Designed miniproteins, single chains, continued (5). Designs and how they scored, part 74

Each design is a single chain, and the fold is of that chain. pLDDT is the mean over its residues in the fold that is shown.

## One batch from the design tools (miniprotein)

Design m18562
Fold by ESMFold2-Fast:
Structure m18562 (fold): chain A 63 residues (1-63)
Amino acid sequence: SLPENADDFILQQHRDLEKTDAPEDLKQKLREAILSGDKDEIIKVSEEIGVHDLKKAVDKVTG
């Protein structure tokens, strides 16, 4: 489901954070964005984490 407001969006990002295999540095950036309530920053950091997870998946397949 699509988030209807920033609060729902923040909660979804927080849950997604627990499942990610990203390094602590990226996780901390997302936590700070969540605490600030900056939706734009949350989206940006979430994309960085997503890219990291994709790289990890590719590495497991190729290496």
Scores: mean pLDDT 63

Design m18563
Fold by ESMFold2-Fast:
Structure m18563 (fold): chain A 58 residues (1-58)
Amino acid sequence: VDPAVAAFAQEVALELVRRGQPLAFNDPAELVARVAPLYDRFASAADLVERAGDLFVY
């Protein structure tokens, strides 16, 4: 996995936790796989969670 994408996925997870939203995934690799196609579509992890965070929460 690209280290930059993995770091971005970690920032997404932290932002979801900051907002009190439970993650849908119990495996970090699943989160990375879900974030990878979105990596270049958002300016930051906070921007992704603001606009599309619901994709990662049950």
Scores: mean pLDDT 71

Design m18564
Fold by ESMFold2-Fast:
Structure m18564 (fold): chain A 95 residues (1-95)
Amino acid sequence: SVEEKVRKLVDELIEELRRLAEESTDPFSKRVLEDVVERLEYARENLSPEELRLFLGDLIHEVTGLAVRTGSPDLSRASLLLTDTLNRIDDLLKE
């Protein structure tokens, strides 16, 4: 189902962001990434695919803003991973 495919994409994103958090040497970026993972885990359990799409959009704006202000490469990478996942969800929802 579309719902199952969307949840698999979010699970993949969570795993990639957890790895990025573990590999991060910047304490601020690490904390932001850990917070993002917790928020995504909550969203995955509680939100519909359409609600997940909106949630990811808001999260992208927040993380991108932090990446720009801090110059963090880890947060810039997280923003790209979030954006790629949103685009993939959009493609599934348009079918």
Scores: mean pLDDT 89

Design m18565
Fold by ESMFold2-Fast:
Structure m18565 (fold): chain A 100 residues (1-100)
Amino acid sequence: SALSLETVEALLARMSPEQRLAFLMWLLQDPRYSEEHLLAATRAVIALLRATESPERVAAMLRNLIASLDRLAADPSSALPEASLAAVRAEVERALAEVE
């Protein structure tokens, strides 16, 4: 079954910054997760990065995440709905603007 938001947040708290980004990309490729769950997971990743990393590292990691999302958007095998991808990308872009 799909992981609950509470389980996702607990796992993210124990991960490195790089592992958090990889885990988010894994969740985005699982069709069992709703847009609401994916947005909540995205916000949790961003909040943890902002709490633990310098603004310069956060900006670099969020740019890398946007590049990964753009690759996922171009992948015809991706099960992620276009609306969900756009919503997640918008959250990442908003966070990036706040750390600049």
Scores: mean pLDDT 86

Design m18566
Fold by ESMFold2-Fast:
Structure m18566 (fold): chain A 66 residues (1-66)
Amino acid sequence: MPLSAEELAQRDAWLAAAEAKIAELRASPDPALQEQADRGEEVVARLRASKTYEEIAAAEAELLAA
């Protein structure tokens, strides 16, 4: 099912927070934090491709599994 306006607002807020976090991790000289940035970029890309609740839930499940 396509996202409602409320779910779109939640996704946009999460994407903004995630992108800010990824930028911080990417700027770090710590290779472990750069690996987290790589993982975050994959999750953000998946969320940007998400058009349904099921796709977002799958992306969130992957984040929780990390």
Scores: mean pLDDT 72

Design m18567
Fold by ESMFold2-Fast:
Order: sequence, then structure tokens, then C-alpha cells
Structure m18567 (fold): chain A 66 residues (1-66)
Amino acid sequence: MEETKKLIEEAKQLLAELDANPDNEDVLSRMAEIALRLYKTGSPEAIKAADELLEKIAEVLKRKAA
């Protein structure tokens, strides 16, 4: 499905942007939005991508709290 593939590509791009700019809150917000959209598609591939985004967000927030 075209929409699912586009969301997964966007997720990968956001992960790369976060690696380049780890303190970018706009990237974190976009990652959260894309993760929710990926969950809505219900495909196993999309759910895995969403889980990866959420795990990365949690790691960044944990580092900021320390």
C-alpha cells in the first residue's frame, strides 16, 4: 500500500534527521505523529517501524531527563 510505504520512508528519514540533530524537538514530534499513523495502518511492517520510532523517542527523552 502506497501510504504505508511512504510513512515507513518518512520514519527512516526522521531517524536519520534525529541522528544528525539529536536535540531537535520538531523531529521528535514528527516521529510521534508518524508512529501513530503507522499503527493505524495495522501492517506488521508499519507496526515494527512505529515501535522503532517510539523506542528512539523514549531513549532521547530519558537522556534529556538525566
Scores: mean pLDDT 78

Design m18568
Fold by ESMFold2-Fast:
Structure m18568 (fold): chain A 90 residues (1-90)
Amino acid sequence: SKLEEAARRVEELLARAQAALEAGDAEAAKAYLKEAAAVTKSVAKLAAEELGISEETVLRGLDLVLEALIAAVEGDDERAAALLAEAKAI
């Protein structure tokens, strides 16, 4: 399905983001995270239907997780933790 294909692509992009971070390339890591978010947004309606939640909820959760991961890449652990806690509360 399109949702399964998107999930695999997101997993690949997250793996590349991690590899970029391990190599010290924060800009490449952030670019991969943003691309993963864009893939997820492209299937947000399908994801919402599968999870039985609103598309707005999926998009809000995604934006919080993306901001948290970017904050972590930039070394702002306090902001990353706060944003992840907010996403978990959804």
Scores: mean pLDDT 85

Design m18569
Fold by ESMFold2-Fast:
Structure m18569 (fold): chain A 77 residues (1-77)
Amino acid sequence: MVADEELTEVVQQYISVEKATISDVFEFINTLMQQGHLTEEGILDLSGTALGELLGIDSLPVSDLSPLIEGIKKHLK
């Protein structure tokens, strides 16, 4: 598994609290990064992705993944 430095720090902050949610977020983000959806500005572009459509999020900075995590939590209930 590979993750950007900033993304890894954000994920690590949540892993102690929401392990299952973090695993799903990590898997989706890793896939998006491999598909070129992470921009040079550190913006995760979810436009045109199934995840973005599911959560109603077109893009968000990797420094603020809380909307993504909260959206996934609702789905994992």
Scores: mean pLDDT 58

Design m18570
Fold by ESMFold2-Fast:
Structure m18570 (fold): chain A 66 residues (1-66)
Amino acid sequence: MPTKKQGDDYYNQGLKYYKQGKFQQASDMFLKSGDIYKSLNDPKWKDLFFQSGMLALLAAMEKVFP
């Protein structure tokens, strides 16, 4: 079963990718973290899904408008 620690680990990996400018990878990590928090009924999942969506949009914009 996923644990809060696994959610925290994915969140920290997402922050690391974000600092590297790897927005798609950061989005993927935040989505995984949010999915774990959602399974634990932790309301932080809503913010993480929103952050993931915003980062995916940034990654898409960078690819379309280089």
Scores: mean pLDDT 79

Design m18571
Fold by ESMFold2-Fast:
Structure m18571 (fold): chain A 95 residues (1-95)
Amino acid sequence: SRAELQALLARAQEKRARLEEIRALLAAGAPLSEVAARLEALTGHPFRSLSREELAAIVDNHLASLDIILRELRVALSGDEEEGRRLAAEYEAAR
């Protein structure tokens, strides 16, 4: 339903904001233990013995995946057929 899609969009936007905060902490040189703890709280998975580069890659991958989800939800809510066709083509190109 439209209400379910709106709730999913709101949760995805909140998760993206939290990932951006984690990315900012990494850029600011925050302790890796703090970054790992925040990622664990957000993802439900522990991140141990990872470098700053590895943690940054995890954050970037989550942000990239979330951007796709946000685009899908916006298309579904707006009825934007052109963006819908573009998104479908990107999925097809990914095999």
Scores: mean pLDDT 82

Design m18572
Fold by ESMFold2-Fast:
Structure m18572 (fold): chain A 62 residues (1-62)
Amino acid sequence: MPKGIVVGSGEAGTARARERARRGEAQGFETTLVVAPDDDAAIRLGLELARQHPDAAVSVVT
């Protein structure tokens, strides 16, 4: 199955990331939601996850 990873930053970013993850699931993605404490952490984590999972569609929501 195609894999999706969505990284949310803070409360508002996490809410938007959750909605994006839900849309990915509806499109047939196996989606993982990851929460980061701030925008810088979310961006760094997104880059790490993209390197670790080259077959996954990685999105960062701030």
Scores: mean pLDDT 79

Design m18573
Fold by ESMFold2-Fast:
Formats: structure tokens, C-alpha cells, sequence
Structure m18573 (fold): chain A 61 residues (1-61)
């Protein structure tokens, strides 16, 4: 769920967040939404992008 992604992102360092963005192939706007880290901000991302973020978190954590 989006709430689970938000909670997992809160546990990551800034360097790990950068690695998530790199692995998920985020553009600048998508990275901005990731860094806001709310259900609302992540909900604005396409489903495919959210899936890439979830997969990247699993790889980085």
C-alpha cells in the first residue's frame, strides 16, 4: 500500500533515497514527490513508477 511505502521511505537515509530514485529511474518532478513522502504525493505518481519505487526500496533496504 502507499502507507507502507511512506513508512519504509521514512527509515531510509538521504543517500539511500538517492539510490531509490536512481534505481526507479525518477525524473526531477517524480523525485520531488518521492522526497515529500506522503500518501498524497506518492499517489500523484503513475502506478508503474510507484511499483518501481517499491522494488527499489526492497533492493536498497
Amino acid sequence: SLSSIVERLKTLSLAELGEVARLAELDAEQLRLLLQNTVGSLGRLPRSVRRRIAAAIDEVA
Scores: mean pLDDT 86

Design m18574
Fold by ESMFold2-Fast:
Structure m18574 (fold): chain A 103 residues (1-103)
Amino acid sequence: NAMAELERDRKFYEDAIKYLEEKIKENQKVLDSNPKLKKFYEAVLNYAKALYRSLDPETAEEAQKLAEKYRNEASKIIKDMKNEVEKARTDAELARLQAELAA
């Protein structure tokens, strides 16, 4: 059922976006002291937002290009600051998004 899959994907990205926004707010002090880590969280958040927009046929092509851009940006940042990202201990959902970016 294509409609059920679309609804599931929309909810997943909505939940992921809200969760990332909350984690950015909760960790504001750590992020403000670590500009590279802050850029990583922002890139992952923008990636999730672009994936959400890619579910709309009218914006899908543009959103897919933005998702690729932010995925590549986040992947580059995580490679450059591997030890800092590992040290920050992201929770299970952010770790899952990191794994999806690495795939």
Scores: mean pLDDT 77

Design m18575
Fold by ESMFold2-Fast:
Structure m18575 (fold): chain A 106 residues (1-106)
Amino acid sequence: AEALKKAIELLRKAIELLKKAMKLMKEGDIFKAIGEILAAIGLLIEAERHIEKAEEEGYTEAAKLLREAVELLQEAIRLILRGKFEEAEAKLKEAEELLKKAEELL
């Protein structure tokens, strides 16, 4: 269960960083926003390692939900960089719902 818990924690932190990046982009703090996006990308890479371990431990359905969340967060990053903040926020909320569903499988 620890690998799955760690993956969920990392993805929740990535969502927080991307929400902060959107706020910074809206305020014109582009360099700070890029810093938050790079930090979020690092958390996604770390989360993928924990998702793989959770799947090896038999949490196949939860791992699938978390991989879908990673894809949504990658799409949110692309939308943020294009200034499509409402669409990005929708992707972040969808990712949060998938994390809640994965947590119920713990």
Scores: mean pLDDT 90

Design m18576
Fold by ESMFold2-Fast:
Structure m18576 (fold): chain A 65 residues (1-65)
Amino acid sequence: MNWSEAISRALDALRRGDVEKALEELKKAIEEAGFDFAVNLIRNTLRTLGDDEALELLDEIVKTL
């Protein structure tokens, strides 16, 4: 499966506040691309977009991994 699709789906889920979907897609992205790459790419994208609520949600999800 293409890791870039999983990243895009994780971003969409985080920005909607869909915790279950965000966790599912983030796990897929981590499996394909590795933890540091996947998490840093998502974090940097959300930071660039100024989506502080999605950034907080990402941080909470990452603590459970």
Scores: mean pLDDT 85

Design m18577
Fold by ESMFold2-Fast:
Structure m18577 (fold): chain A 90 residues (1-90)
Amino acid sequence: SAAAREELRRLAERLRELRERLRALLAELEARGAPQERIDAVRGMIHGAEALYDYLEGLLREDREASPELLAAVRAAVEALERGLAALEA
């Protein structure tokens, strides 16, 4: 549906913004010599966000409909990544 496609576009935009914030955080952590475990966690989040973004862009490019279950799962994953970043920035 048009509504599902618009939600996918909004989720992709949130992932794009999240990727930029995560990359900025990674640069800051590396510059100040943060613990390797924390650096690895941020790198993991960047890879996860990039993989999810590529998947959503694939769905949009192929004009594939996402099921309500897939949209809910993607939304939950994006929200979890956003909460993880917020916790690391606190």
Scores: mean pLDDT 87

Design m18578
Fold by ESMFold2-Fast:
Structure m18578 (fold): chain A 57 residues (1-57)
Amino acid sequence: KSDLSKETIEEIAKMTGVSEEEVLNAPSDDQKVNEALAKVLAAQAEAGRAAARALGA
């Protein structure tokens, strides 16, 4: 069961080439989905830091 935001699910679906529904129904031990999730979360964290730096520069 995924506790992910809609935006995170959309990015995983985009990276894996499957539908958002398929991402939501993927087993919790799905390596492909877990790797995509880790990359999406890292990218979101970096984007957040970049936005903070732009506001704080």
Scores: mean pLDDT 71

Design m18579
Fold by ESMFold2-Fast:
Structure m18579 (fold): chain A 63 residues (1-63)
Amino acid sequence: MLKFSKEVAEKIVKEVREKFPDLPYSDEEILKLAAIVAAEKGIEITEENVEELIKATIEFISK
């Protein structure tokens, strides 16, 4: 994903996998899901907003 910095991408994948270790998605699929959630919620994909984006992505997966 060209839209994510390496640091943002690694943090999203790490925290999502820590919450859902058995999630049947690849790292790329997790980032695609986070991008969809960001678009739906109007969250800008930045280092400052990464924690908000992670929370929203976790809530989306939990539904």
Scores: mean pLDDT 77

Design m18580
Fold by ESMFold2-Fast:
Structure m18580 (fold): chain A 106 residues (1-106)
Amino acid sequence: MDLLEEGKEAFKEKDYEEAIEKFNLYIASLAKKIENGTLTEEEAEELKKALLFRAAAYLELGQFDEALVDYEMAESGNYTKVRKKKEVENKKEFKEKILNEVKKLE
């Protein structure tokens, strides 16, 4: 079962809760490799893609804090450290930015 593709398909169908569930399972499958720094370049790029799609799904559900955490992990390449919460001052611009990044992945 390809969890990344299933998550992307759910996102395209606007099943954002299902998309988040699939991306959660995909990210969990990489948890040990993330923690010990043994991700391949391909796995790191797929993880970044999963984080960006999950961030977009969180934004569609109005979960801005969760979206920001996923976005910061995707952009920094640091998947093991919890980022300090930074308040999203312009939620509309933030949403547009994430959706544009996701569009580049389609």
Scores: mean pLDDT 76

Design m18581
Fold by ESMFold2-Fast:
Structure m18581 (fold): chain A 77 residues (1-77)
Amino acid sequence: GGAEAIEELGLGARAAREGDSEAAARYAKQALKEGIEGGVVNEEGRKYLEEAIKAAREGDSEAAAKYLEKAGQAMGG
């Protein structure tokens, strides 16, 4: 749901800041799923989550962290 999406965003951003791009990608995917199910993902938040997943999969943990932060702001978290 919406609360779970915000929690997963926070965990993903933390993992990304710690250089764990694989964990960041998993949390970002979970945040997108939970956010859609909870009805809290808007178009901007979805785009940032998709960019965070891409950056994390490419090993760019710094970019992943920035996109997860922007997703949280867009979703009102």
Scores: mean pLDDT 82

Design m18582
Fold by ESMFold2-Fast:
Structure m18582 (fold): chain A 55 residues (1-55)
Amino acid sequence: SAASFQAIRDLLLSLGLSEHMADALAREILATGQERVTIRVSLPDGSIKEYVIDA
């Protein structure tokens, strides 16, 4: 749904991803049809954080 897309995109933006990358990745996540998606993100401070999203 549009609400799910916006929530995922906003989460990705909060993790330091560019608007273009956040939009593209949010679309891809919703397109996978997976019940659970794991995202591994390199943060601006150089750390890596893993997020689990229930689609």
Scores: mean pLDDT 72

Design m18583
Fold by ESMFold2-Fast:
Structure m18583 (fold): chain A 81 residues (1-81)
Amino acid sequence: APESRDEVWGLLDEAAAVMAEYAAGRISREEALARLRELIARVADPAVRAAFEEAVARFLAGTAPAEVVRALARELQAILD
């Protein structure tokens, strides 16, 4: 079954926490990627999963952690509208 709105926003909060820990230097790039991939593995909705996969692609391309989260939030809002 696809995620509820509350579950999707909970996943965004988890992704934001991962990006914040990485930005603060508390976790490595490899740990951040592993945690984000674990989040993607838990996503059932294909559109929500694609938004998180795009967030990983932006992170891998060198996009700043805060902008990765901002872009992901915008994409999730568009999917849920």
Scores: mean pLDDT 86

Design m18584
Fold by ESMFold2-Fast:
Structure m18584 (fold): chain A 85 residues (1-85)
Amino acid sequence: MAEFWASTKGRKATLTLSDGTVFEGTVTEADADGRVTIEARAADGTLLRAGGVIDENGRFTGNALVVRPGEPPRTFAVTGEVELA
């Protein structure tokens, strides 16, 4: 349902990378098919951008690009939960 997926934009998300690292981020983009982009920033300047799909229960599955200061970008499989109202 397009209106439901659009309503996830701006919501908080908790993401777990395949290495066990946890990030708290925000849904920055959402489409009618449950495809979302989640972005997170850490205090040390680490940036994360995850793209994937969210189901009707708020469960996210996808891949994340992680950029740590002074390091090349790395890609991780990611799972997560998006806050539903």
Scores: mean pLDDT 76

Design m18585
Fold by ESMFold2-Fast:
Structure m18585 (fold): chain A 104 residues (1-104)
Amino acid sequence: ATATANLTVTVKSGKDGYRAVVTAIQTAYVPPGSKVTVSMTATVSGDGTAQNGSGTSDSEVGSAVGIAIGAAGKEVTVNFTATVTSDGPVTKLEISVKVHMAKE
């Protein structure tokens, strides 16, 4: 089974020099004995960087984490796309997004 999920987050850094960090976690659930692979891509527009994530499991749960960083004082848009592949049916998908304002 294959499933795709898209998530777009707009993050704005403050004027005080904090850096915006956006983390997305995509989790996929399959029956016991099935293997699942979750792959995530992150794209940033503006003065940011992104990291792709990939996760694999040979039972029940697979997760992938995408990370994107926005420059301090700048507004960036982050798009996370996750692709789920399994040798069995995908029983559940969950997406969690965390936004973290951190000083460099």
Scores: mean pLDDT 74

Design m18586
Fold by ESMFold2-Fast:
Structure m18586 (fold): chain A 87 residues (1-87)
Amino acid sequence: ADEEIRKIYLEMLDEMLSLLTDPELIAEAQAVKEAVLAGEDIDVVDRRVLRIIFRTPDPAVRAQLLAIAQAAGRRVREVRERAEKER
C-alpha cells in the first residue's frame, strides 16, 4: 500500500512538473519528489503540494494542478480500500 501510494505521488509530481514554468515552484516540486522518495509523511507532502498549487500565478495552470491532485487523491483512496480488503 505505502509503495503504491508513493508511486501515485511521484506520478502526480512528474505531471505537475510538466506544467510548471516558475523556477522556484519547479525547484520546490523537485524537492517534494525527493521527500516522497525519502519516505516523508504524506500530510507534510500534501501541504507542500497545496502550497505549490496556490503559489502558481496562472489560473489555468492552477486549475490543472488542482485536477491532478484530486485525481491522485482518488487513486490513493482506491489503494487504501484495496489494502483493507486484503485483510
Scores: mean pLDDT 83

Design m18587
Fold by ESMFold2-Fast:
Structure m18587 (fold): chain A 78 residues (1-78)
Amino acid sequence: SMEEKKEKALELLKEAVRIGKQFGPLIGMVMLYFAVQEAKKLGLSDEEIKELLREAAEYARQMGYPEIADFLERLAEK
């Protein structure tokens, strides 16, 4: 379903945030790139991906990682 695809894409974005927190921002950004590409492959629209990027940004702020949250919000504005 569409909801299952969105949940999978959001989990991939959240995993990229966790990886960035543990291993550093460069690795996190690479994983975010792959997560966005997988979301597109799942058939999510640009608007749906932007919504998920904003949700991942909120998650990053909760994790205490504001730099990656700001990066995610900038990606969502484009």
Scores: mean pLDDT 83

Design m18588
Fold by ESMFold2-Fast:
Structure m18588 (fold): chain A 103 residues (1-103)
Amino acid sequence: EADALLARARELVEKGLRYLDEGIRHLKQGDYSSGAFYALQAARYLDKAAEIAGKVDPELSERLRRASDSARVAAFYAFGGDLKQAIENLESARRLAREVLER
């Protein structure tokens, strides 16, 4: 039961990580609009993973919420034209999300 919930959370984290990587790619190309939308999609998947993980592992859930928050902050900077801050916040979200998969 707990293992099945953690497996579902991991699948959602993997989807979020793919969107974080795409967001970083688009931002590095100067496409702040696409980068921001990929960042917001990553945040959505990380939030869903946190909701599921929170049923069995509150510490894991909190880490995923922090990753989601960083992705949302990155989208805010991207919409404001601060591509450097946007990329740094997506890379922070990616590090936090990857730490979750290393359990």
Scores: mean pLDDT 88

Design m18589
Fold by ESMFold2-Fast:
Structure m18589 (fold): chain A 81 residues (1-81)
Amino acid sequence: SLEEKAKRILEGVKLLAKDLIDYAKTQKLSAAQLASLIAAFEQLTAELVAEMERLGVPQEYIDEVRAIAAETVAELRALGA
């Protein structure tokens, strides 16, 4: 179902977010490297959101992806502070 596909996308985004944060911590990324990673992640999530909107995914799932992306960006920025 569309709902089951949306749930799988959400789980995929959560796993990617965790892996990126773990990578940034493990590699001890510089502020410049973190900024580049954040920009790449924001671009990837913007493209995913646009595709979800094009496919008619319910707004609540799109909002969840945006929330996860915002939280991930905040945590990555905190590592550079």
Scores: mean pLDDT 87

Design m18590
Fold by ESMFold2-Fast:
Structure m18590 (fold): chain A 70 residues (1-70)
Amino acid sequence: HHHMVESILQDWKNEAEEIKRQIEELDAEITRLKASLPNLTPEQQRKARSRILALEIVKKLFEAMLETAK
């Protein structure tokens, strides 16, 4: 009864913490790519911006999952 609920809540907390870590890693990568933009060619900047957009979408998805967890 109570022990089963505690196990489920612990698993959910562990998943939420992993999602938080992934969001932090995505933020670090986005920041790194943005910092590199001034030193890139126009073609490289376009590719970097596309990657930044993709990473921001993934980050928003993880943030939405975390928000749903409340």
Scores: mean pLDDT 78

Design m18591
Fold by ESMFold2-Fast:
Structure m18591 (fold): chain A 74 residues (1-74)
Amino acid sequence: MEKALEEAKEWLRRLGDILLAKAKTPEQVEAVRRTIEEGLEALEKNKDKSPLELSLLVVAYTLRAVGDMIDIEL
């Protein structure tokens, strides 16, 4: 179970790094950092959940970060 949590956290961090590399403005950088930090906290609070549920949290927070980046460009 611990391994699934650490793998989910690692994937979320890696996806966050990819998004940070694509950020064009300081506002996009801050939005990504904030959302990834919130996602890591959500994973920790749900650490007893299944690997599938932890992976779905990674997907949800990654999509939120992408959405925030797009909204800042609008």
Scores: mean pLDDT 83

Design m18592
Fold by ESMFold2-Fast:
Order: C-alpha cells, then structure tokens, then sequence
Structure m18592 (fold): chain A 67 residues (1-67)
C-alpha cells in the first residue's frame, strides 16, 4: 500500500542519518556498507518489492546497531 511505502521511505531517511553520524564518528566502513544496503532497499521500494526492501533495511540497521 502507499502507506507502507511512505513508512519504508521514512525509515530509510532515519537510517541514512544514523549512517551519516556513524561516518562522522569514524565508522566509515560500516557507514558505507549501511548506505549501500539502504540504496538497494530504496530501489526495491520503488519497484514495490516490500519484502526484499525490508531485508536490506534490517541488514543496514544491524550494521548500525553494532556501532
């Protein structure tokens, strides 16, 4: 649904901000990996592939949570 896509995009923006903060704190490798995963998730969201997008979002979140 459109609502689910909107929520997913909001989550992407929040995680991108966390990745930016991680990079500023010196975790550049982890931040870069998370951003790549979030870019892939955005592509899946544009295709309406919500399950695929969620897998990439969760992996990015996992990387950022380890910092």
Amino acid sequence: SDVVLRVGRHELEELRELAREAEEKGHKEQASKALDLLNQAEEYLRQGKLEEAQKYILEAKRILDEI
Scores: mean pLDDT 82

Design m18593
Fold by ESMFold2-Fast:
Structure m18593 (fold): chain A 56 residues (1-56)
Amino acid sequence: SPAERAAENLLRVGNRLDELTPEARQAYLEMVRHAARGDFEKAAEAGERAIQADEK
């Protein structure tokens, strides 16, 4: 589900927030913001962008 994907993405990058690139950090913050609003589709998408940016 989108909520499950958002939670998985949050766990993957959240513990390394201080180690993220600025690009990955911005995407992570977008994920948190969307999740707080209950928009789990957008949260999951932003989390996937954070993971991709962090993996560069």
Scores: mean pLDDT 75

Design m18594
Fold by ESMFold2-Fast:
Structure m18594 (fold): chain A 103 residues (1-103)
Amino acid sequence: MLLSKRELILRSVALRIQAIALEFSSEHMSDAELEREIRGGVKAALDASELLAKHGRLDEAARIRKLAEEALEALERGDLEKAKELAVRGLLEASRALLELGE
C-alpha cells in the first residue's frame, strides 16, 4: 500500500520537472495552454498531497493541498500569474516532501 523509496524519489523528480517547465516556459504559452498546465500541476500536487498523507506526513500534505486550492481559486478569478506562482510552490513543496520520504 505504501510506495517504495525508489518510487517516491521518481515521483519527486517528476514534480520538480513539471514545476520547472511551468515556471520557465509559461512566457511561450497561450492563456489557454497556461491554464491547462496550471490545472495539471494542481492535480499533480493534490495527488502528491494524498500520497504524503498516506505516509503519515499530514502537516506537509495539508500545506500542499492549501497551495493547490489557492491556485484553483486564483484561476477562477482569472489571475493566471498568481495561479502559476501557487501551483509552482505546491509542486516544489510536494517534490521536496516526497524526496525526504524517499531518503
Scores: mean pLDDT 86

Design m18595
Fold by ESMFold2-Fast:
Structure m18595 (fold): chain A 84 residues (1-84)
Amino acid sequence: MMEEEKKKALEEAQKILEEIGDKIREKGVEKLSEEEKKIIEVVEEAMKKIKEIFAKKGDTPEAIKESKEIAYEAAKKIIEIKKK
């Protein structure tokens, strides 16, 4: 059940990011709303944390598990920002 919940959250977050990506391609980053800019910041923070985990622990099952948890937390934050 947790895996299905995480998968759904990641799918919803991906759709939101695809919409933001489309807007950036058509109108440029300057046309993003404050909410959309916060979403991009959440993605960048998550990517930074994931990079640090792999740098510290290498390509290990522990690093993969922690990176998935960070991705899920980021996905939940993205969805929450979009709904507000």
Scores: mean pLDDT 80

Design m18596
Fold by ESMFold2-Fast:
Structure m18596 (fold): chain A 72 residues (1-72)
Amino acid sequence: AEAVSGKEFMEALGRVVSVDPEVESVEPGDVLTLTGASGATAEATLRPDGTMEVTLTLGDRVYHTVLPTEPS
């Protein structure tokens, strides 16, 4: 199992939700929930295969994506 830096994780989320990185590390199986000032929410789970599942909710719309992380 590998931990990606929280900065790298939040940079990937930032491309979706434009949120500043505040976490230092994320381990596989962790779930992060972010809430923006506009009511936007993002849930991200780091998967054991090194990919990251992100669900972004903006108002009445839900967007789901899978982001590849760099192999370690």
Scores: mean pLDDT 58

Design m18597
Fold by ESMFold2-Fast:
Parts: C-alpha cells; sequence; structure tokens
Structure m18597 (fold): chain A 91 residues (1-91)
C-alpha cells in the first residue's frame, strides 16, 4: 500500500515537473517509462545529458523509450563511458 502510494506520488510529481519546467505532457504509462529511463541515466552517472542543457532534456522526454535509450547510448559512446554503454545496451 505505502509503496503504491509513493509510486503514484512520484508519477504525479514527475508529470507536474515536466509540464511546469519543460512544457511536456505525457500519458501515465509514458511518464513511468521516462522515470525508469531517467533513473538508469542517473544511476550510471550520465551528467553529460544534464550538461547538454534544457533543450536536450526536453527532447529526450518527448521521445519513445527506445529512442531515449538510443540517444543516451550514443552520448555514452561519445564520452567513452564503458559502464554506461553496458547498462544501456542491456535495456
Amino acid sequence: MAAEKARKEELEAARKKMLDTYGIERSDEQIEVNLDVAKKLRAIGLATLINGGEELVRELYKLPDKEQIEIALKKAKENKDEKAIKELEKA
């Protein structure tokens, strides 16, 4: 129960943040996918995606999961981040 409530609050917060900060509206399913992708990018330390600026983040969150992973993988390869490449290729 508590975990489900926390997940719903996380999805709602992410939706509001995307709308308020980036002007992006997504379905609940797409927000959930985007959160999972964002958690992977955060966990593997792809700070360069954030350093790419607001425009890159905005573009990434508009794309389907597959395209988001492909962009992240391309960026990881450009930065020679072997750990990030391995994790993203598993996805």
Scores: mean pLDDT 58

